# Designed miniproteins, single chains: the designs that were tried, part 99

Each design is a single chain, and the fold is of that chain. pLDDT is the mean over its residues in the fold that is shown.

## One batch from the design tools (miniprotein)

Design m3444
Fold by ESMFold2-Fast:
Order: C-alpha cells, then sequence, then structure tokens
Structure m3444 (fold): chain A 76 residues (1-76)
C-alpha cells in the first residue's frame, strides 16, 4: 500500500473498532473528520466526506458498509 492508502486503512479500521465498542456513528465520523484533516491526506478526507454524505441522506447502513468496503479493498 502507498502511505496514503495505509493511513486510509488505519482510519477505516479505527472507525470500525470504535463502532464495535458502541460509540455512536455520529461521534465516530466527527472524530474521523478531525483525524482526516490532521493527516492532510486526500484519501482519508474523501472517505470521511463520502460517509458524511451518506449519513446526511439517512443511509446509515450504507455509511458503515462504505467503511467496511475500504478495509476489505485495502487488506486484499
Amino acid sequence: LSPEQQEMLELAQWMLESLKKGVPLEEVIEEARKKAEELKNPLTISLVTNVEDLLRRGEEDQAVEQIRAVVRHLQS
């Protein structure tokens, strides 16, 4: 993986682990936004933006699946 892809994978894994611990998705995405902007990585920013857009549309299941899809794709 590129360094940018590795950071995206680590962010996505952190988001899924936080969800498993019972942190609400809205809190996870708010913290993920801060982390993505601190990394200054367009891939992490893009992931967070896509998840935020799905949540704004009320598509919570699709938002979580987007995070899982990133982990699946980058771990293969």
Scores: mean pLDDT 87

Design m3445
Fold by ESMFold2-Fast:
Structure m3445 (fold): chain A 79 residues (1-79)
Amino acid sequence: SNEEKLRLLEEVEKYIRELQRESPDEDVPAEELARHLRKLIDAIYEGAPLEELKKLVEKIPRLSTALETVEGLRLQLEK
């Protein structure tokens, strides 16, 4: 349901914010960043458990971009 997906996205956003306090953004090729973000987006739409999504988030080199991506998905579901 949209309610369950919204709650999941809120938990993912919270985890990204926690990781941002300890990890600076890395300078990586846009293509590499896009591959990591696509894996996270696909996993969210496939209904992967929170623990799997957290592992995917930990592999993203730019957490600021990951946060913007997840916030965008949440806002799209709130419409």
Scores: mean pLDDT 81

Design m3446
Fold by ESMFold2-Fast:
Structure m3446 (fold): chain A 88 residues (1-88)
Amino acid sequence: GDAELERLKKELKRLAKELAALYKEKAKQLDAQGKITEGIAEELRGIGVLIDAELLIRKADEGKISAEELRAEIERYRREIARLREEL
């Protein structure tokens, strides 16, 4: 019910912030290597994650996205977090 949806929204917000922080860290590492353009691209990816998560939460609040779809997005964020942690 609504309690499960609220739990999923909180988890998505938490993972989005974690993923955005990892993209920011990757951007800093690229910047330190003189890869300025690549660093900017990774920073923008982090911002994009935060925007995407906010849009998904708004869709959930409006009943336009299912709990199953939110779970799929959470798993996508977890995979991206794992990938970035391996790179960093």
Scores: mean pLDDT 89

Design m3447
Fold by ESMFold2-Fast:
Structure m3447 (fold): chain A 63 residues (1-63)
Amino acid sequence: SEAERAAAEAALRGIFEASLYKSLNDQEKVREAAQKARDIALEKGASPELARYAELSVLNAGE
């Protein structure tokens, strides 16, 4: 679906950002990237569960 695609795109972008911020030891920006991915997924019509999955995927990339 369009919402699933948008959530996946938001998660992937967030994963790239979190990986960069992890390499810079900027855990605050990792959290911001995760929150942004969740918010974009919700804005594009993803369910709360799918948006949470996007957020967790970004957080996991930043650990």
Scores: mean pLDDT 85

Design m3448
Fold by ESMFold2-Fast:
Structure m3448 (fold): chain A 100 residues (1-100)
Amino acid sequence: SLLDETVEKAKAWIKENFPEEVAEIMIEALDRMLEAVKEALEQNVSLEELKERLREIVEEARRRLRELAKKHGIDESTLRAAETYLGVAAGELLDLYEEL
């Protein structure tokens, strides 16, 4: 599916551009967002409801990334890039949901 292809492409890019520990958290968040979109399609939920579900997933991932940075000395620019990318990915999934 286009959703699966979009997420798979995002995972590949993350693996190439982030340290493994950061990439693992980001990939888990992408998998959770993909599941949320698939469930939303089955349940025919509103765009606003899906937006909130994705927001909660991104916020949880941001907390995990900040905790990782605290323990392992992850560079602040890497952390900011990871958080930004997750926000962009959530937006892309919302756009795809509107087209479906």
Scores: mean pLDDT 86

Design m3449
Fold by ESMFold2-Fast:
Structure m3449 (fold): chain A 82 residues (1-82)
Amino acid sequence: LAEELKRRVEEILLEHGVPEEVAREIAEKVAALVDAFQDTASQEVIADAAKREVELMLLEHGVPEEVAREAAEEVRETILEL
């Protein structure tokens, strides 16, 4: 699950033009967040937290706001499918 989630998140970010190194870093952070909270928080809470973190990290790396929001929303949807 963590491996598949990392791959899907990285793919989403790459499709939005995010550099490979940044995409990998964010994908690892998302997988770690899900692993840390899957037994203590609802899937919706985890998905919302991941969306916020992804959006913030993308903005910090200079990704345009519109692209950051779209990619973060796709990551949220991906987590909700788990």
Scores: mean pLDDT 81

Design m3450
Fold by ESMFold2-Fast:
Structure m3450 (fold): chain A 106 residues (1-106)
Amino acid sequence: MEKYLKALGIQIYDIAKELGVSEEELLKAIEEASKTSKTPVEFLLAVLKKLGVPAPEGYLGPWRSFGDTVPLEEFIENVKKGIELGLKLKDLKAFLKKPITEMDLS
């Protein structure tokens, strides 16, 4: 739970505004998703589902299996590293809305 919140912490307000939800709603969705999700794809879908935001068309097409092979903990550490490297809102927005294989994590 804390890892998910910290990974998004510095841009949580901007992400919430872009998704058209409150910061409180986004944080609650992240907390709930983190309890049930085992893979990055499950986590992202659970967050979107809790917020009532439809998944982007084709989100789980041929890329579903990639998310199933990456451990959630490794994904969270990569997101945290990306934020520490100064990823801006547009990159985090793309990260949350695009298939996992289109994410730019360094």
Scores: mean pLDDT 52

Design m3451
Fold by ESMFold2-Fast:
Structure m3451 (fold): chain A 93 residues (1-93)
Amino acid sequence: KAEELYEELLKKFREAGKEAAVTFLELLKKYFPEETLLLLELWANKTSEEDLSPETLERLKEFAEGLEKALEYAAEGKVEKAKEEIEEFYKKK
């Protein structure tokens, strides 16, 4: 289900010529597959906070906070800087 959301978004971004968004999404899934898929399900209203364990919710919050700068860079199309932030956050775990 989450994999279908990921593939659909990736396809739409490629078709729209949003290469920065494609690369960013691929990097997130590469380094943080579980958190990325879970965030997509939460975003699409396919799950809710009440359905998540406290441990999972805390992990997801830490993930979102840790990647705040990467998300800002990706929104600005600064893919290389976004990649550096993702890789740095991964190395600290």
Scores: mean pLDDT 72

Design m3452
Fold by ESMFold2-Fast:
Structure m3452 (fold): chain A 87 residues (1-87)
Amino acid sequence: MLSPEEKEVLALGEAYIALFESLGREDAAARLREIVERLKAGEISAEEADLQIERVFLEALLTLSPEEQAAAIAAVREKVRELRAQL
Protein backbone atom coordinates (compact mmCIF):
# COMPACT_ATOMS: atom_id res chain seq x y z
CA MET A 1 0.00 0.00 0.00
CA LEU A 2 1.34 3.43 -0.94
CA SER A 3 2.08 5.97 1.81
CA PRO A 4 0.37 9.39 1.68
CA GLU A 5 3.71 10.90 0.55
CA GLU A 6 4.09 8.33 -2.27
CA LYS A 7 0.46 8.93 -3.34
CA GLU A 8 1.07 12.71 -3.49
CA VAL A 9 4.24 12.31 -5.57
CA LEU A 10 2.50 9.81 -7.89
CA ALA A 11 -0.42 12.25 -8.29
CA LEU A 12 1.95 15.09 -9.22
CA GLY A 13 3.77 12.89 -11.75
CA GLU A 14 0.54 11.69 -13.35
CA ALA A 15 -0.86 15.24 -13.53
CA TYR A 16 2.34 16.53 -15.19
CA ILE A 17 2.37 13.61 -17.66
CA ALA A 18 -1.27 14.27 -18.71
CA LEU A 19 -0.57 18.00 -19.01
CA PHE A 20 2.54 17.67 -21.18
CA GLU A 21 0.81 15.05 -23.36
CA SER A 22 -2.05 17.55 -23.92
CA LEU A 23 0.53 20.22 -24.87
CA GLY A 24 2.28 17.87 -27.34
CA ARG A 25 5.41 17.73 -25.15
CA GLU A 26 6.01 13.98 -25.47
CA ASP A 27 9.69 14.42 -24.49
CA ALA A 28 8.75 15.80 -21.05
CA ALA A 29 5.90 13.27 -20.64
CA ALA A 30 8.28 10.36 -21.39
CA ARG A 31 10.84 11.58 -18.81
CA LEU A 32 8.08 11.91 -16.19
CA ARG A 33 6.73 8.39 -16.97
CA GLU A 34 10.22 6.96 -16.41
CA ILE A 35 10.43 8.62 -12.97
CA VAL A 36 6.90 7.46 -12.01
CA GLU A 37 7.67 3.86 -13.06
CA ARG A 38 10.92 3.89 -11.04
CA LEU A 39 8.96 5.09 -7.99
CA LYS A 40 6.34 2.32 -8.50
CA ALA A 41 9.16 -0.26 -8.86
CA GLY A 42 10.75 0.89 -5.58
CA GLU A 43 13.98 1.94 -7.36
CA ILE A 44 13.80 5.50 -5.96
CA SER A 45 12.30 7.10 -2.85
CA ALA A 46 9.26 9.40 -2.88
CA GLU A 47 11.60 12.30 -1.96
CA GLU A 48 13.96 11.56 -4.88
CA ALA A 49 11.02 11.11 -7.30
CA ASP A 50 9.51 14.43 -6.16
CA LEU A 51 12.80 16.27 -6.80
CA GLN A 52 13.21 14.68 -10.26
CA ILE A 53 9.56 15.37 -11.24
CA GLU A 54 9.83 19.03 -10.17
CA ARG A 55 13.09 19.41 -12.11
CA VAL A 56 11.55 18.03 -15.33
CA PHE A 57 8.45 20.22 -14.85
CA LEU A 58 10.50 23.41 -14.32
CA GLU A 59 12.79 22.68 -17.31
CA ALA A 60 9.73 22.11 -19.54
CA LEU A 61 7.94 25.25 -18.24
CA LEU A 62 10.86 27.43 -19.42
CA THR A 63 9.96 26.50 -23.03
CA LEU A 64 6.19 27.17 -22.73
CA SER A 65 4.17 30.34 -23.43
CA PRO A 66 2.74 32.26 -20.43
CA GLU A 67 -0.76 30.92 -21.25
CA GLU A 68 0.49 27.31 -21.40
CA GLN A 69 2.41 27.83 -18.12
CA ALA A 70 -0.77 29.15 -16.42
CA ALA A 71 -2.82 26.20 -17.76
CA ALA A 72 -0.11 23.77 -16.57
CA ILE A 73 -0.07 25.18 -13.03
CA ALA A 74 -3.90 25.28 -12.79
CA ALA A 75 -4.28 21.66 -14.00
CA VAL A 76 -1.69 20.35 -11.54
CA ARG A 77 -3.20 22.27 -8.59
CA GLU A 78 -6.69 20.92 -9.40
CA LYS A 79 -5.45 17.30 -9.66
CA VAL A 80 -3.45 17.48 -6.41
CA ARG A 81 -6.43 19.06 -4.58
CA GLU A 82 -8.77 16.27 -5.79
CA LEU A 83 -6.35 13.54 -4.68
CA ARG A 84 -5.68 15.12 -1.27
CA ALA A 85 -9.46 15.34 -0.68
CA GLN A 86 -9.60 11.52 -1.12
CA LEU A 87 -6.89 10.86 1.50
Scores: mean pLDDT 77

Design m3453
Fold by ESMFold2-Fast:
Structure m3453 (fold): chain A 78 residues (1-78)
Amino acid sequence: EVLDYLDKAIAAVEQGDLRAAIEALSKAIEAAKKMPGSEETLEYIRQALSALAAGDLEGALRYLEKAREAAKKVEEEL
């Protein structure tokens, strides 16, 4: 589930484990691509990956929080 992968990514970023965070986000992207209405979730995940690439862990967490909110909204409407 998208939310499960986002939760794993958030935990990995909080621990400074960039490899685990990127792996979890890749799986979140694959899961989100299969869900209608996930364009906003995918956009926030892309922004989180960009923040991680820049070493901005705090920025990455903010984008992941937004991705999680967007994913929650999609699941509640399905």
Scores: mean pLDDT 82

Design m3454
Fold by ESMFold2-Fast:
Structure m3454 (fold): chain A 73 residues (1-73)
Amino acid sequence: IELSPEVREENLRAAREGLAWLEEAVKTAAELSPIEKIALEFAALAVAVTAWMVGDEELEERALELLRRIRAL
């Protein structure tokens, strides 16, 4: 997997911003429909995969932790 420094930084920034938004969405959600829960799981997994590809273990762990929290709902 080849990522230029520019693409790597852009992907990391997008992933971090996306993860923060997802964490807030999960925290503030009063109720999640089954489809909303599935969508959030997919989004969290996408962030985890992006972090894994870039080698950001901390971001990957955060995304996987969020995925576990969503699944526990």
Scores: mean pLDDT 75

Design m3455
Fold by ESMFold2-Fast:
Structure m3455 (fold): chain A 100 residues (1-100)
Amino acid sequence: AEPLSEEEKEAILRFVERVLAELLERGAVTEEEAERARRALEALLNGEITEENVRVLVELFLLVAQAGLDHLFSEEEIKALEKLLERIKPLIESLRPPVP
């Protein structure tokens, strides 16, 4: 998978801020949950790929899907998110080895 460009990182950050603002307005997340998501995203974009940061990001995307906020995605933001997911997919796969 190709590394994220600085432009793609900025697109992801702008997208997540719009999503978090909408979720906060709807009462779907708390300010504490929003700050946790921001910190997890910044850590992932800086190469700090951990189980906790990946889990927080996945939970955010599931909440976006449940809230029907898919219409807030631009084509550029979708491509940037797909690249991010490709980068974390090997870690997700390594964190769930088949139970013996």
Scores: mean pLDDT 70

Design m3456
Fold by ESMFold2-Fast:
Structure m3456 (fold): chain A 85 residues (1-85)
Amino acid sequence: SPAEEGLRELEREYRELADEVDTFDPNDPRTRYLRGVLGDVRGQVEYLRQLIRDGAPESDIQEALDMARGLLEELRRLIEEAREL
């Protein structure tokens, strides 16, 4: 389904961004902040997975998908900003 395809894409992007954050110094305050955002993304992806599994209304699934995408885009932007330092 489109929702399951979206979830797989989000999970792939999450893993790639998590791997990128792991290249940073773990004692850097920026890395701690990025790990916090990663935690928020993970929570939203898990929430989306739960909605899909439970057969939630399409509107709820779409909203959760859009929220997860927004958080991933914010995380990607923050990682790029951190790389410029």
Scores: mean pLDDT 87

Design m3457
Fold by ESMFold2-Fast:
Structure m3457 (fold): chain A 81 residues (1-81)
Amino acid sequence: AKELVRKIFEAIKNGDTALALKLIEELKEKRPDLKDLIDKLIESIKAGDTIATLKALAEIAERVGDLETAEEALKLVEKLT
């Protein structure tokens, strides 16, 4: 899960929406317990809401124990707000 969350973050930073959504579907299969957070992430990506996308990703990263990705995503939110 951690490796997949990191790859999703990198795809989002690169603006690769198609890759991000593909990787998010893989995460949903591996972590059905995170469905509500994953659905929120998908909705924010489809809406083009970068701040909501990064916040949702940070929350998912915390839940899978990837605190480094969570911290990086939240720092990026601060730079954009």
Scores: mean pLDDT 83

Design m3458
Fold by ESMFold2-Fast:
Structure m3458 (fold): chain A 75 residues (1-75)
Amino acid sequence: STLKELAEIMREELERHRDDVEKLKAIAKGLATYALKQGIISQEEADKVYAELEGASAEEARKLALELIDKIEAA
């Protein structure tokens, strides 16, 4: 239940910041770091997310964050 509630809060946060590319990148990076620390994703997967975020648009950063939220919720 706690992870589901966290996922809902994070999805709302992404929608609130839909046009803020820097904020979306920061959220996605934080989610990747959290998922890595919890053993939800591998170091290789986290590194790939960090690399993809360097040149990402707001839409791309949001998509990466949503994929991470889905993985965290499913864990």
Scores: mean pLDDT 86

Design m3459
Fold by ESMFold2-Fast:
Structure m3459 (fold): chain A 97 residues (1-97)
Amino acid sequence: PLSRKEIIKKIFNLSDEVLEKAGVTDDTSLKEALEKLREYFRKQLEEIAKKHDGKITGEVALKELPDLSDALRQTLKNIAKEEKEPLSVEELLEKIR
């Protein structure tokens, strides 16, 4: 009886707004939801990077990314502590993975 969207929301601890912005629907598979969420966050990071000459620190990502889950906030805090130099969007996504 629990919708697939609700299951995904609980697994990733995300808001309904984030799921809707990422294009996750009740018929989206777990694999497709992961791909859509990753693409959504990549686009957000690319928009932030445009303001910062194409590279961002973990600290900038933590401050400027909307709708962060607690897990993603903790990951970005750890990246900010370990890496002080600005990273490309692809390098930052690799560290989040």
Scores: mean pLDDT 74

Design m3460
Fold by ESMFold2-Fast:
Structure m3460 (fold): chain A 88 residues (1-88)
Amino acid sequence: MEELRREVYRLRLEIAELALEGAPVEEAEALGARVGELVAEAAGASPEEKEEASKLGGELGREAHEALSKDPELAEEAIARFRELLAA
C-alpha cells in the first residue's frame, strides 16, 4: 500500500515537472497510463479493467499536463504538494 502510494505520487510529480518544463504531452500521457495500471493492479482489477484504467490514466495525464502548462503557479504548487507527500 505505502509503496504503491509513493510510486503514484512520484509519477504524478513527474507529470507536473514535465508540464512546467514544457516537455511533450505524450510523456505525461505515458506516465498517467502507468498510474492507471498500478492503481487497477492494486485493486485486483481484471485484465479488461486494467486496459481501461491505463487508457483513462493516459487521458488524465494529458489533461493534467495541459492544465498545468497553462498555469505555471499551479504547476509549482502541485510539485510542492507531491514533494511533501513523498517526504511523509
Scores: mean pLDDT 84

Design m3461
Fold by ESMFold2-Fast:
Structure m3461 (fold): chain A 58 residues (1-58)
Amino acid sequence: AEAEKAKKGALEALKQNASQEEVDAATPKIEEVAKDPNADVADITEALVQARIELKDK
């Protein structure tokens, strides 16, 4: 529940503040982390930050 809400919140924030390319790249990473039973809200946030960093380095 918390992880699912964090995933939706992170994706909505990304859509508002980032390009479609960033959203498309971050979505698979966030969904993989959110599906992991050992992952929490912090792991989802970290996946989002990491995806954005990788895109900016291109």
Scores: mean pLDDT 68

Design m3462
Fold by ESMFold2-Fast:
Structure m3462 (fold): chain A 69 residues (1-69)
Amino acid sequence: SAAIAEAVERELTRLAIEGRIAPEDVGPAARGAIAHLNRGDAEAARASLIAAGLTEEQAERVVRAGLAA
């Protein structure tokens, strides 16, 4: 879903601006999370974001943004 992709990328970009993820890691993290969310697998999306270096709280923030889209 284009709406999920836009919401996830926007939230990860906010985290990068806040200094919580490196700008170069936004694209790879977004691709993984978007793929899982498009399959309806929010738990796998969260796990992929944590594997990419986000904290539990940051991963939940990104997943919630995608699900709200």
Scores: mean pLDDT 86

Design m3463
Fold by ESMFold2-Fast:
Structure m3463 (fold): chain A 97 residues (1-97)
Amino acid sequence: MLTVEEVREWARKQGLSDEQIELVELIARVAEKAGYEIELGDEPGTFIITDKETGRKLEIRVDEANNTVTFTDLETGKTVTIPLEKAKKIAEAWAAG
């Protein structure tokens, strides 16, 4: 399992902006609170969140060029792309309660 600090360091090495790094850190904090495991994805800017009890996996891709975040359900292959600002607001709300 990656720590929030390891995820943040990884994001910096990928060349993400400070705003994108803050989003990745927020997502990591929410995942830890929810009992999810975080691991690195196979592609740059990608990481995987795993629900430890169900084994469900969600791939998260941060797109630096378009300031978007793409969520892929690895069981169904369904994807959802949202603006980075919207993703940040959702993550902040989940982190708060």
Scores: mean pLDDT 74

Design m3464
Fold by ESMFold2-Fast:
Structure m3464 (fold): chain A 61 residues (1-61)
Amino acid sequence: TTPFDDLPEAERAARIAAVKAAIVALNREGLGPSQSRIAERLGVSQATVSAIIRHLERHGA
């Protein structure tokens, strides 16, 4: 699997948008946006979600 930081810009943007959408949806449902819930909703590993969230925290939205 290609690391998140090594992905093309368009693919990184798409993954970031998917994580943001999952966070918004989980907040509306009252479940809270935990990494495991985001991973389950998107059908990806928690490690993938963790990498994307770390990128967002470090570089901004």
Scores: mean pLDDT 74

Design m3465
Fold by ESMFold2-Fast:
Structure m3465 (fold): chain A 91 residues (1-91)
Amino acid sequence: APRVTIEAPKEVKVGEDLTVTATSDAPARRLTVEVYDEDGNLVAKAEGSGSTLTLTFKAEKPGTYTVRATAEDADGNVATSPAVEVKVIEK
């Protein structure tokens, strides 16, 4: 199974662009990045393929957001990243 890592800022302000990059150590047939707010609501999602996927969105409320990435290879092996937290602060 591929290994997936997430690069995200530790802190952003409400209304600023929050950019998350997921990287797979092997090309994936499917890469997915999902962002959840402090209440557990899915607020952003991106899907792609290959070794890198970037998701940019704007957080509308402050709180601790959780990011996860999943990679699936051509053989159907799935790897999920450790969760990464981003703190969204007021303007």
Scores: mean pLDDT 82

Design m3466
Fold by ESMFold2-Fast:
Structure m3466 (fold): chain A 87 residues (1-87)
Amino acid sequence: SMKTLELVDTVNVDVGGRGVTIHLIVEREEGEPPRLVGVVVAPAEDRPAVEEILRALGVEEIRILERPSEEELEELYRLRQKHLFDA
């Protein structure tokens, strides 16, 4: 199945005095309904604050990248570039 990812928005928040960027991504897979996922690069201790913010935004699925790979960071970068270019 072909899975596509689209960045629909970014939310900048303060967690413990640090700026954290929440990436709101729609995942589309053939035969499945689209899913809204909140993706964040943040340490584990920021999880409760991030989850609270995502719930307030109506986002139920969360993915916290505590130690993102270069490939994961590159994917987020490319999604941000595409969003800025298409907007």
Scores: mean pLDDT 79

Design m3467
Fold by ESMFold2-Fast:
Structure m3467 (fold): chain A 63 residues (1-63)
Amino acid sequence: SALEEEALAILKKAGLSEEEAREALRRFLDGHGSSEGTRLMLLKGMSPEELERLERLARELRK
């Protein structure tokens, strides 16, 4: 889906590999990995605004 592609693009832009991006997205969709995942993504240079957008995309993908 376009939302999934956008979420993966945000994660890859933050410096994650394809495999890392897919695993991170899976954790957001499961609703469990956000705290450790958000810390790692911020350390990789993801802005708070990009992280919030990713969380919104994950919420839409869970519908």
Scores: mean pLDDT 70

Design m3468
Fold by ESMFold2-Fast:
Structure m3468 (fold): chain A 85 residues (1-85)
Amino acid sequence: MLPKEVLELETEAGIHILKAAVLKVTNGSVEEALKELKEALKKLQEAIELLKKVDSPVAKEELKRLESQKKALEEEIKKLEEELK
């Protein structure tokens, strides 16, 4: 089983990602969407660091998933920052 702290951080990251997606779809503030995505990235990075300390097959699979999600999130942040230039 994954540590409760990792699950809580993943949930918080997911909520921030969802808020950013809603802002983008509703023509909301790009600056607010960026803030939400950056908070998600911070929570996701904290989850990854905790997960790296867990030696289990479940943790290994989740780590791969979170690393992929982090990369996608960093790419989305970069794209939105370019839109603010």
Scores: mean pLDDT 82

Design m3469
Fold by ESMFold2-Fast:
Structure m3469 (fold): chain A 70 residues (1-70)
Amino acid sequence: MSPQQVYDQFMDRYDQGMDQIVDYRNQGNYDQSRQITNQMIQDFRDMQQRFPQYSTQFDQYIRIAQTMQS
């Protein structure tokens, strides 16, 4: 797949993951919310290592996800 297709697929998963994080937080299930957040951060770190051309974009999303670890 092209790097752009990989990026687009990852952004779709990011949107789904954020919806799940918000849903769990709204239910008061902070343990599940933190688990999903941590999994997403690890996935972004893996992706920025594989696709350095998108590294800055992934770093920005990692930073956003880290704000949800609290």
Scores: mean pLDDT 77

Design m3470
Fold by ESMFold2-Fast:
Structure m3470 (fold): chain A 73 residues (1-73)
Amino acid sequence: EELSFQQLRDLAVAHIDRLIAQLRAQGAPADFIAQVEALRAQIRAATTMDQLYAVLRQLEALLLAYGAARAAA
C-alpha cells in the first residue's frame, strides 16, 4: 500500500533521528550535527511532497560533502 504524506514525513523524521544518534556515536563535529538537526526541523515543517523531497536532497548533498571531506582528510 502507498504511504500517506504524513506517514512518509514521520518515517523521514525517524530516519534522521537514528542518523543523528549514529553521527553522535561516531564523534561527528557538533556543527555538522546541528546542520542535520536543522534539516530535521525543515522535514517536520514540510507540508508538500515537493518540500519534503527538496529537504531530503539537501540532506543527501550534506552527507556526501561530509563523506568527501572525511575521505580527503
Scores: mean pLDDT 80

Design m3471
Fold by ESMFold2-Fast:
Structure m3471 (fold): chain A 74 residues (1-74)
Amino acid sequence: SYVYVRVEAPVDKVDLKKVEEIVKKYGGFIVDHIFTDEKFFGLYLVPEDKVEKFTEDIKKLTDGTAKTFVVDTP
């Protein structure tokens, strides 16, 4: 099954191309990307068994600044 993962990070820590590569790597889907002047908000559908690896790669990409939240929605 898939779960929703929300990501919040400082915009200066986000490489969108690398985020897209991480999503593709784990078989996920991009639901939404919102950029503000200071923050990036991402929403993804990720296979439940890949969420831990997905969030680890996102945190590494953002120098540990990303916050991630899982919401179970089929």
Scores: mean pLDDT 85

Design m3472
Fold by ESMFold2-Fast:
Structure m3472 (fold): chain A 89 residues (1-89)
Amino acid sequence: MDALEEEAIKEGEKLENAPLEEKLKFAEEVARRLGNETALKYIEFVRALYEGDYETAFEILQSTNPSITREQFEEQLPRMEEILREEEK
């Protein structure tokens, strides 16, 4: 474990009870520092869902998994929204 990994763990624990938007900003910064493009796309996807931008969320999801249909995405939307709402405090 290097200094960046140790710092990321500590910052993540501090933000555990923070609003979802703050958690997303922190996760985006960590992903950028680590060069994790997959994580950056998932963060952008979660933010789009949180903002109710389902079209952008679907486009991001399809760019990472082109086999996902709009029908499958729409079937999972209520569950994904519940998970995001449970993260809000």
Scores: mean pLDDT 69

Design m3473
Fold by ESMFold2-Fast:
Structure m3473 (fold): chain A 62 residues (1-62)
Amino acid sequence: MELRVTATLEGDTAPLPERVIDLPRVSRGEAMAAAGQAILDAVREHPEVTGITGARVRVEPV
């Protein structure tokens, strides 16, 4: 089963673009690790967003 991981950062100023990663036949732990990395990458790419209030992660079958 292939999984799609979607990570979205929420902040006081504006939502950051969604990051979507498609993963083949990985464990739940690996899917969550990929989601965490996507969130970290989004924060690193957008240092102007200082008011991060939350992160939303969705893992769903493709």
Scores: mean pLDDT 66

Design m3474
Fold by ESMFold2-Fast:
Structure m3474 (fold): chain A 86 residues (1-86)
Amino acid sequence: VKEEIEKKITETDLERLKLFLENEKDDKVLEEQIDTVIERLREAGKEEEAEALEKLREEDLRKAMIFAFGVLLGLSIPAAKALAES
């Protein structure tokens, strides 16, 4: 899991995501972006990833954004969840 994250996501990518999340204080913008990612995942046939992201969206919007970022970069569900929890 950790090895998968390190292989798929660079330190620069994580820093950029963190800066975005620190600057974006409007939860509506985060919700709209997450909803767009959910739609795109379903269009791509990634139903399990879309379902996991929907559940995480209800728990924590910022963790959901980190999860969405990981999945879009090709992380598995467990790896994307581990990234969001760190």
Scores: mean pLDDT 75

Design m3475
Fold by ESMFold2-Fast:
Structure m3475 (fold): chain A 75 residues (1-75)
Amino acid sequence: MEMLERALEVYKEVALELQKEHPEEFAAAETASEEEQAAVNRRWAEEAARRAEALGTEEGRFVAEFLREGLAGEA
């Protein structure tokens, strides 16, 4: 099966966990300014990358690498 499909599944699981951990930040982002939304997205992407990598799978590594490259471009 396509690696991207597995990577998306990993990302969804990590995103769901982050939403459960940071429900207030998720809710606040819906009404926040673009600058505040970017800050929240950066924090979520950073944590998501860590969790995906911690899974020890190729899919998790792929997701972590993708997110970290995105963060490097934002910084």
Scores: mean pLDDT 71

Design m3476
Fold by ESMFold2-Fast:
Structure m3476 (fold): chain A 87 residues (1-87)
Amino acid sequence: KYREKVIEYIKSLFPDLKEEEIEKRIEEELKEYNLTYEEIYLLMTVENEEEVERLLERLGASLTVEELKERMEWAKKNAEKAKKLKA
């Protein structure tokens, strides 16, 4: 359910990135921060930082909004860089 939504969301942003690579990256983040696909999906789709902070507090995660945002931004930057080099 949520696993498919997360993968579809990222693939919609980066259509040239292989699905297996996306799954691998997300699973690494989930393991490091002890999150589920449902929790990461909610964090990714929330519009503003205040709501993300509220969700992180509710989940009891030690991950900060800044850390999560940096990791998501890094993933986006790497995907864009790969696409730009191939194009």
Scores: mean pLDDT 61

Design m3477
Fold by ESMFold2-Fast:
Structure m3477 (fold): chain A 62 residues (1-62)
Amino acid sequence: SLSAEQGRALAEEGLRLAEEGRMEEGQRKVTGGYIGLLDGGDEAAARAYAERFRAIAREKGY
């Protein structure tokens, strides 16, 4: 769905921002992407993006 596609794009952008050390902005984008993916019915992708963000945050000491 359009919502799931937008959610995926937001989640991908959030992960890129987090990798760049822009953790707060990255978290906001990943959260928006997570909600969009859940709204679009892609719970597996939503969970995977949340897990990837947590891994980046942990590696960067958050």
Scores: mean pLDDT 86

Design m3478
Fold by ESMFold2-Fast:
Structure m3478 (fold): chain A 71 residues (1-71)
Amino acid sequence: SAEAEEAARRVAELLRATAEQVRADPSMIPAARKALEEAKRWLKEYGEQVSPELLERIREAMRELERLVAA
């Protein structure tokens, strides 16, 4: 749906912004972990309603953020 697509763009933007925050300040790692949990919950509920292209963008952003918080 259009609403799910708009929400997906917001999720991808949030994940990218969070990754930038963690790169600038490692004390943001706990907030980044919460953002990842929220993104996973959102994908479980709405992922089927989102285009494959946007899903891939979200998954790429999640993988990047996972790398940053694993350090």
Scores: mean pLDDT 84

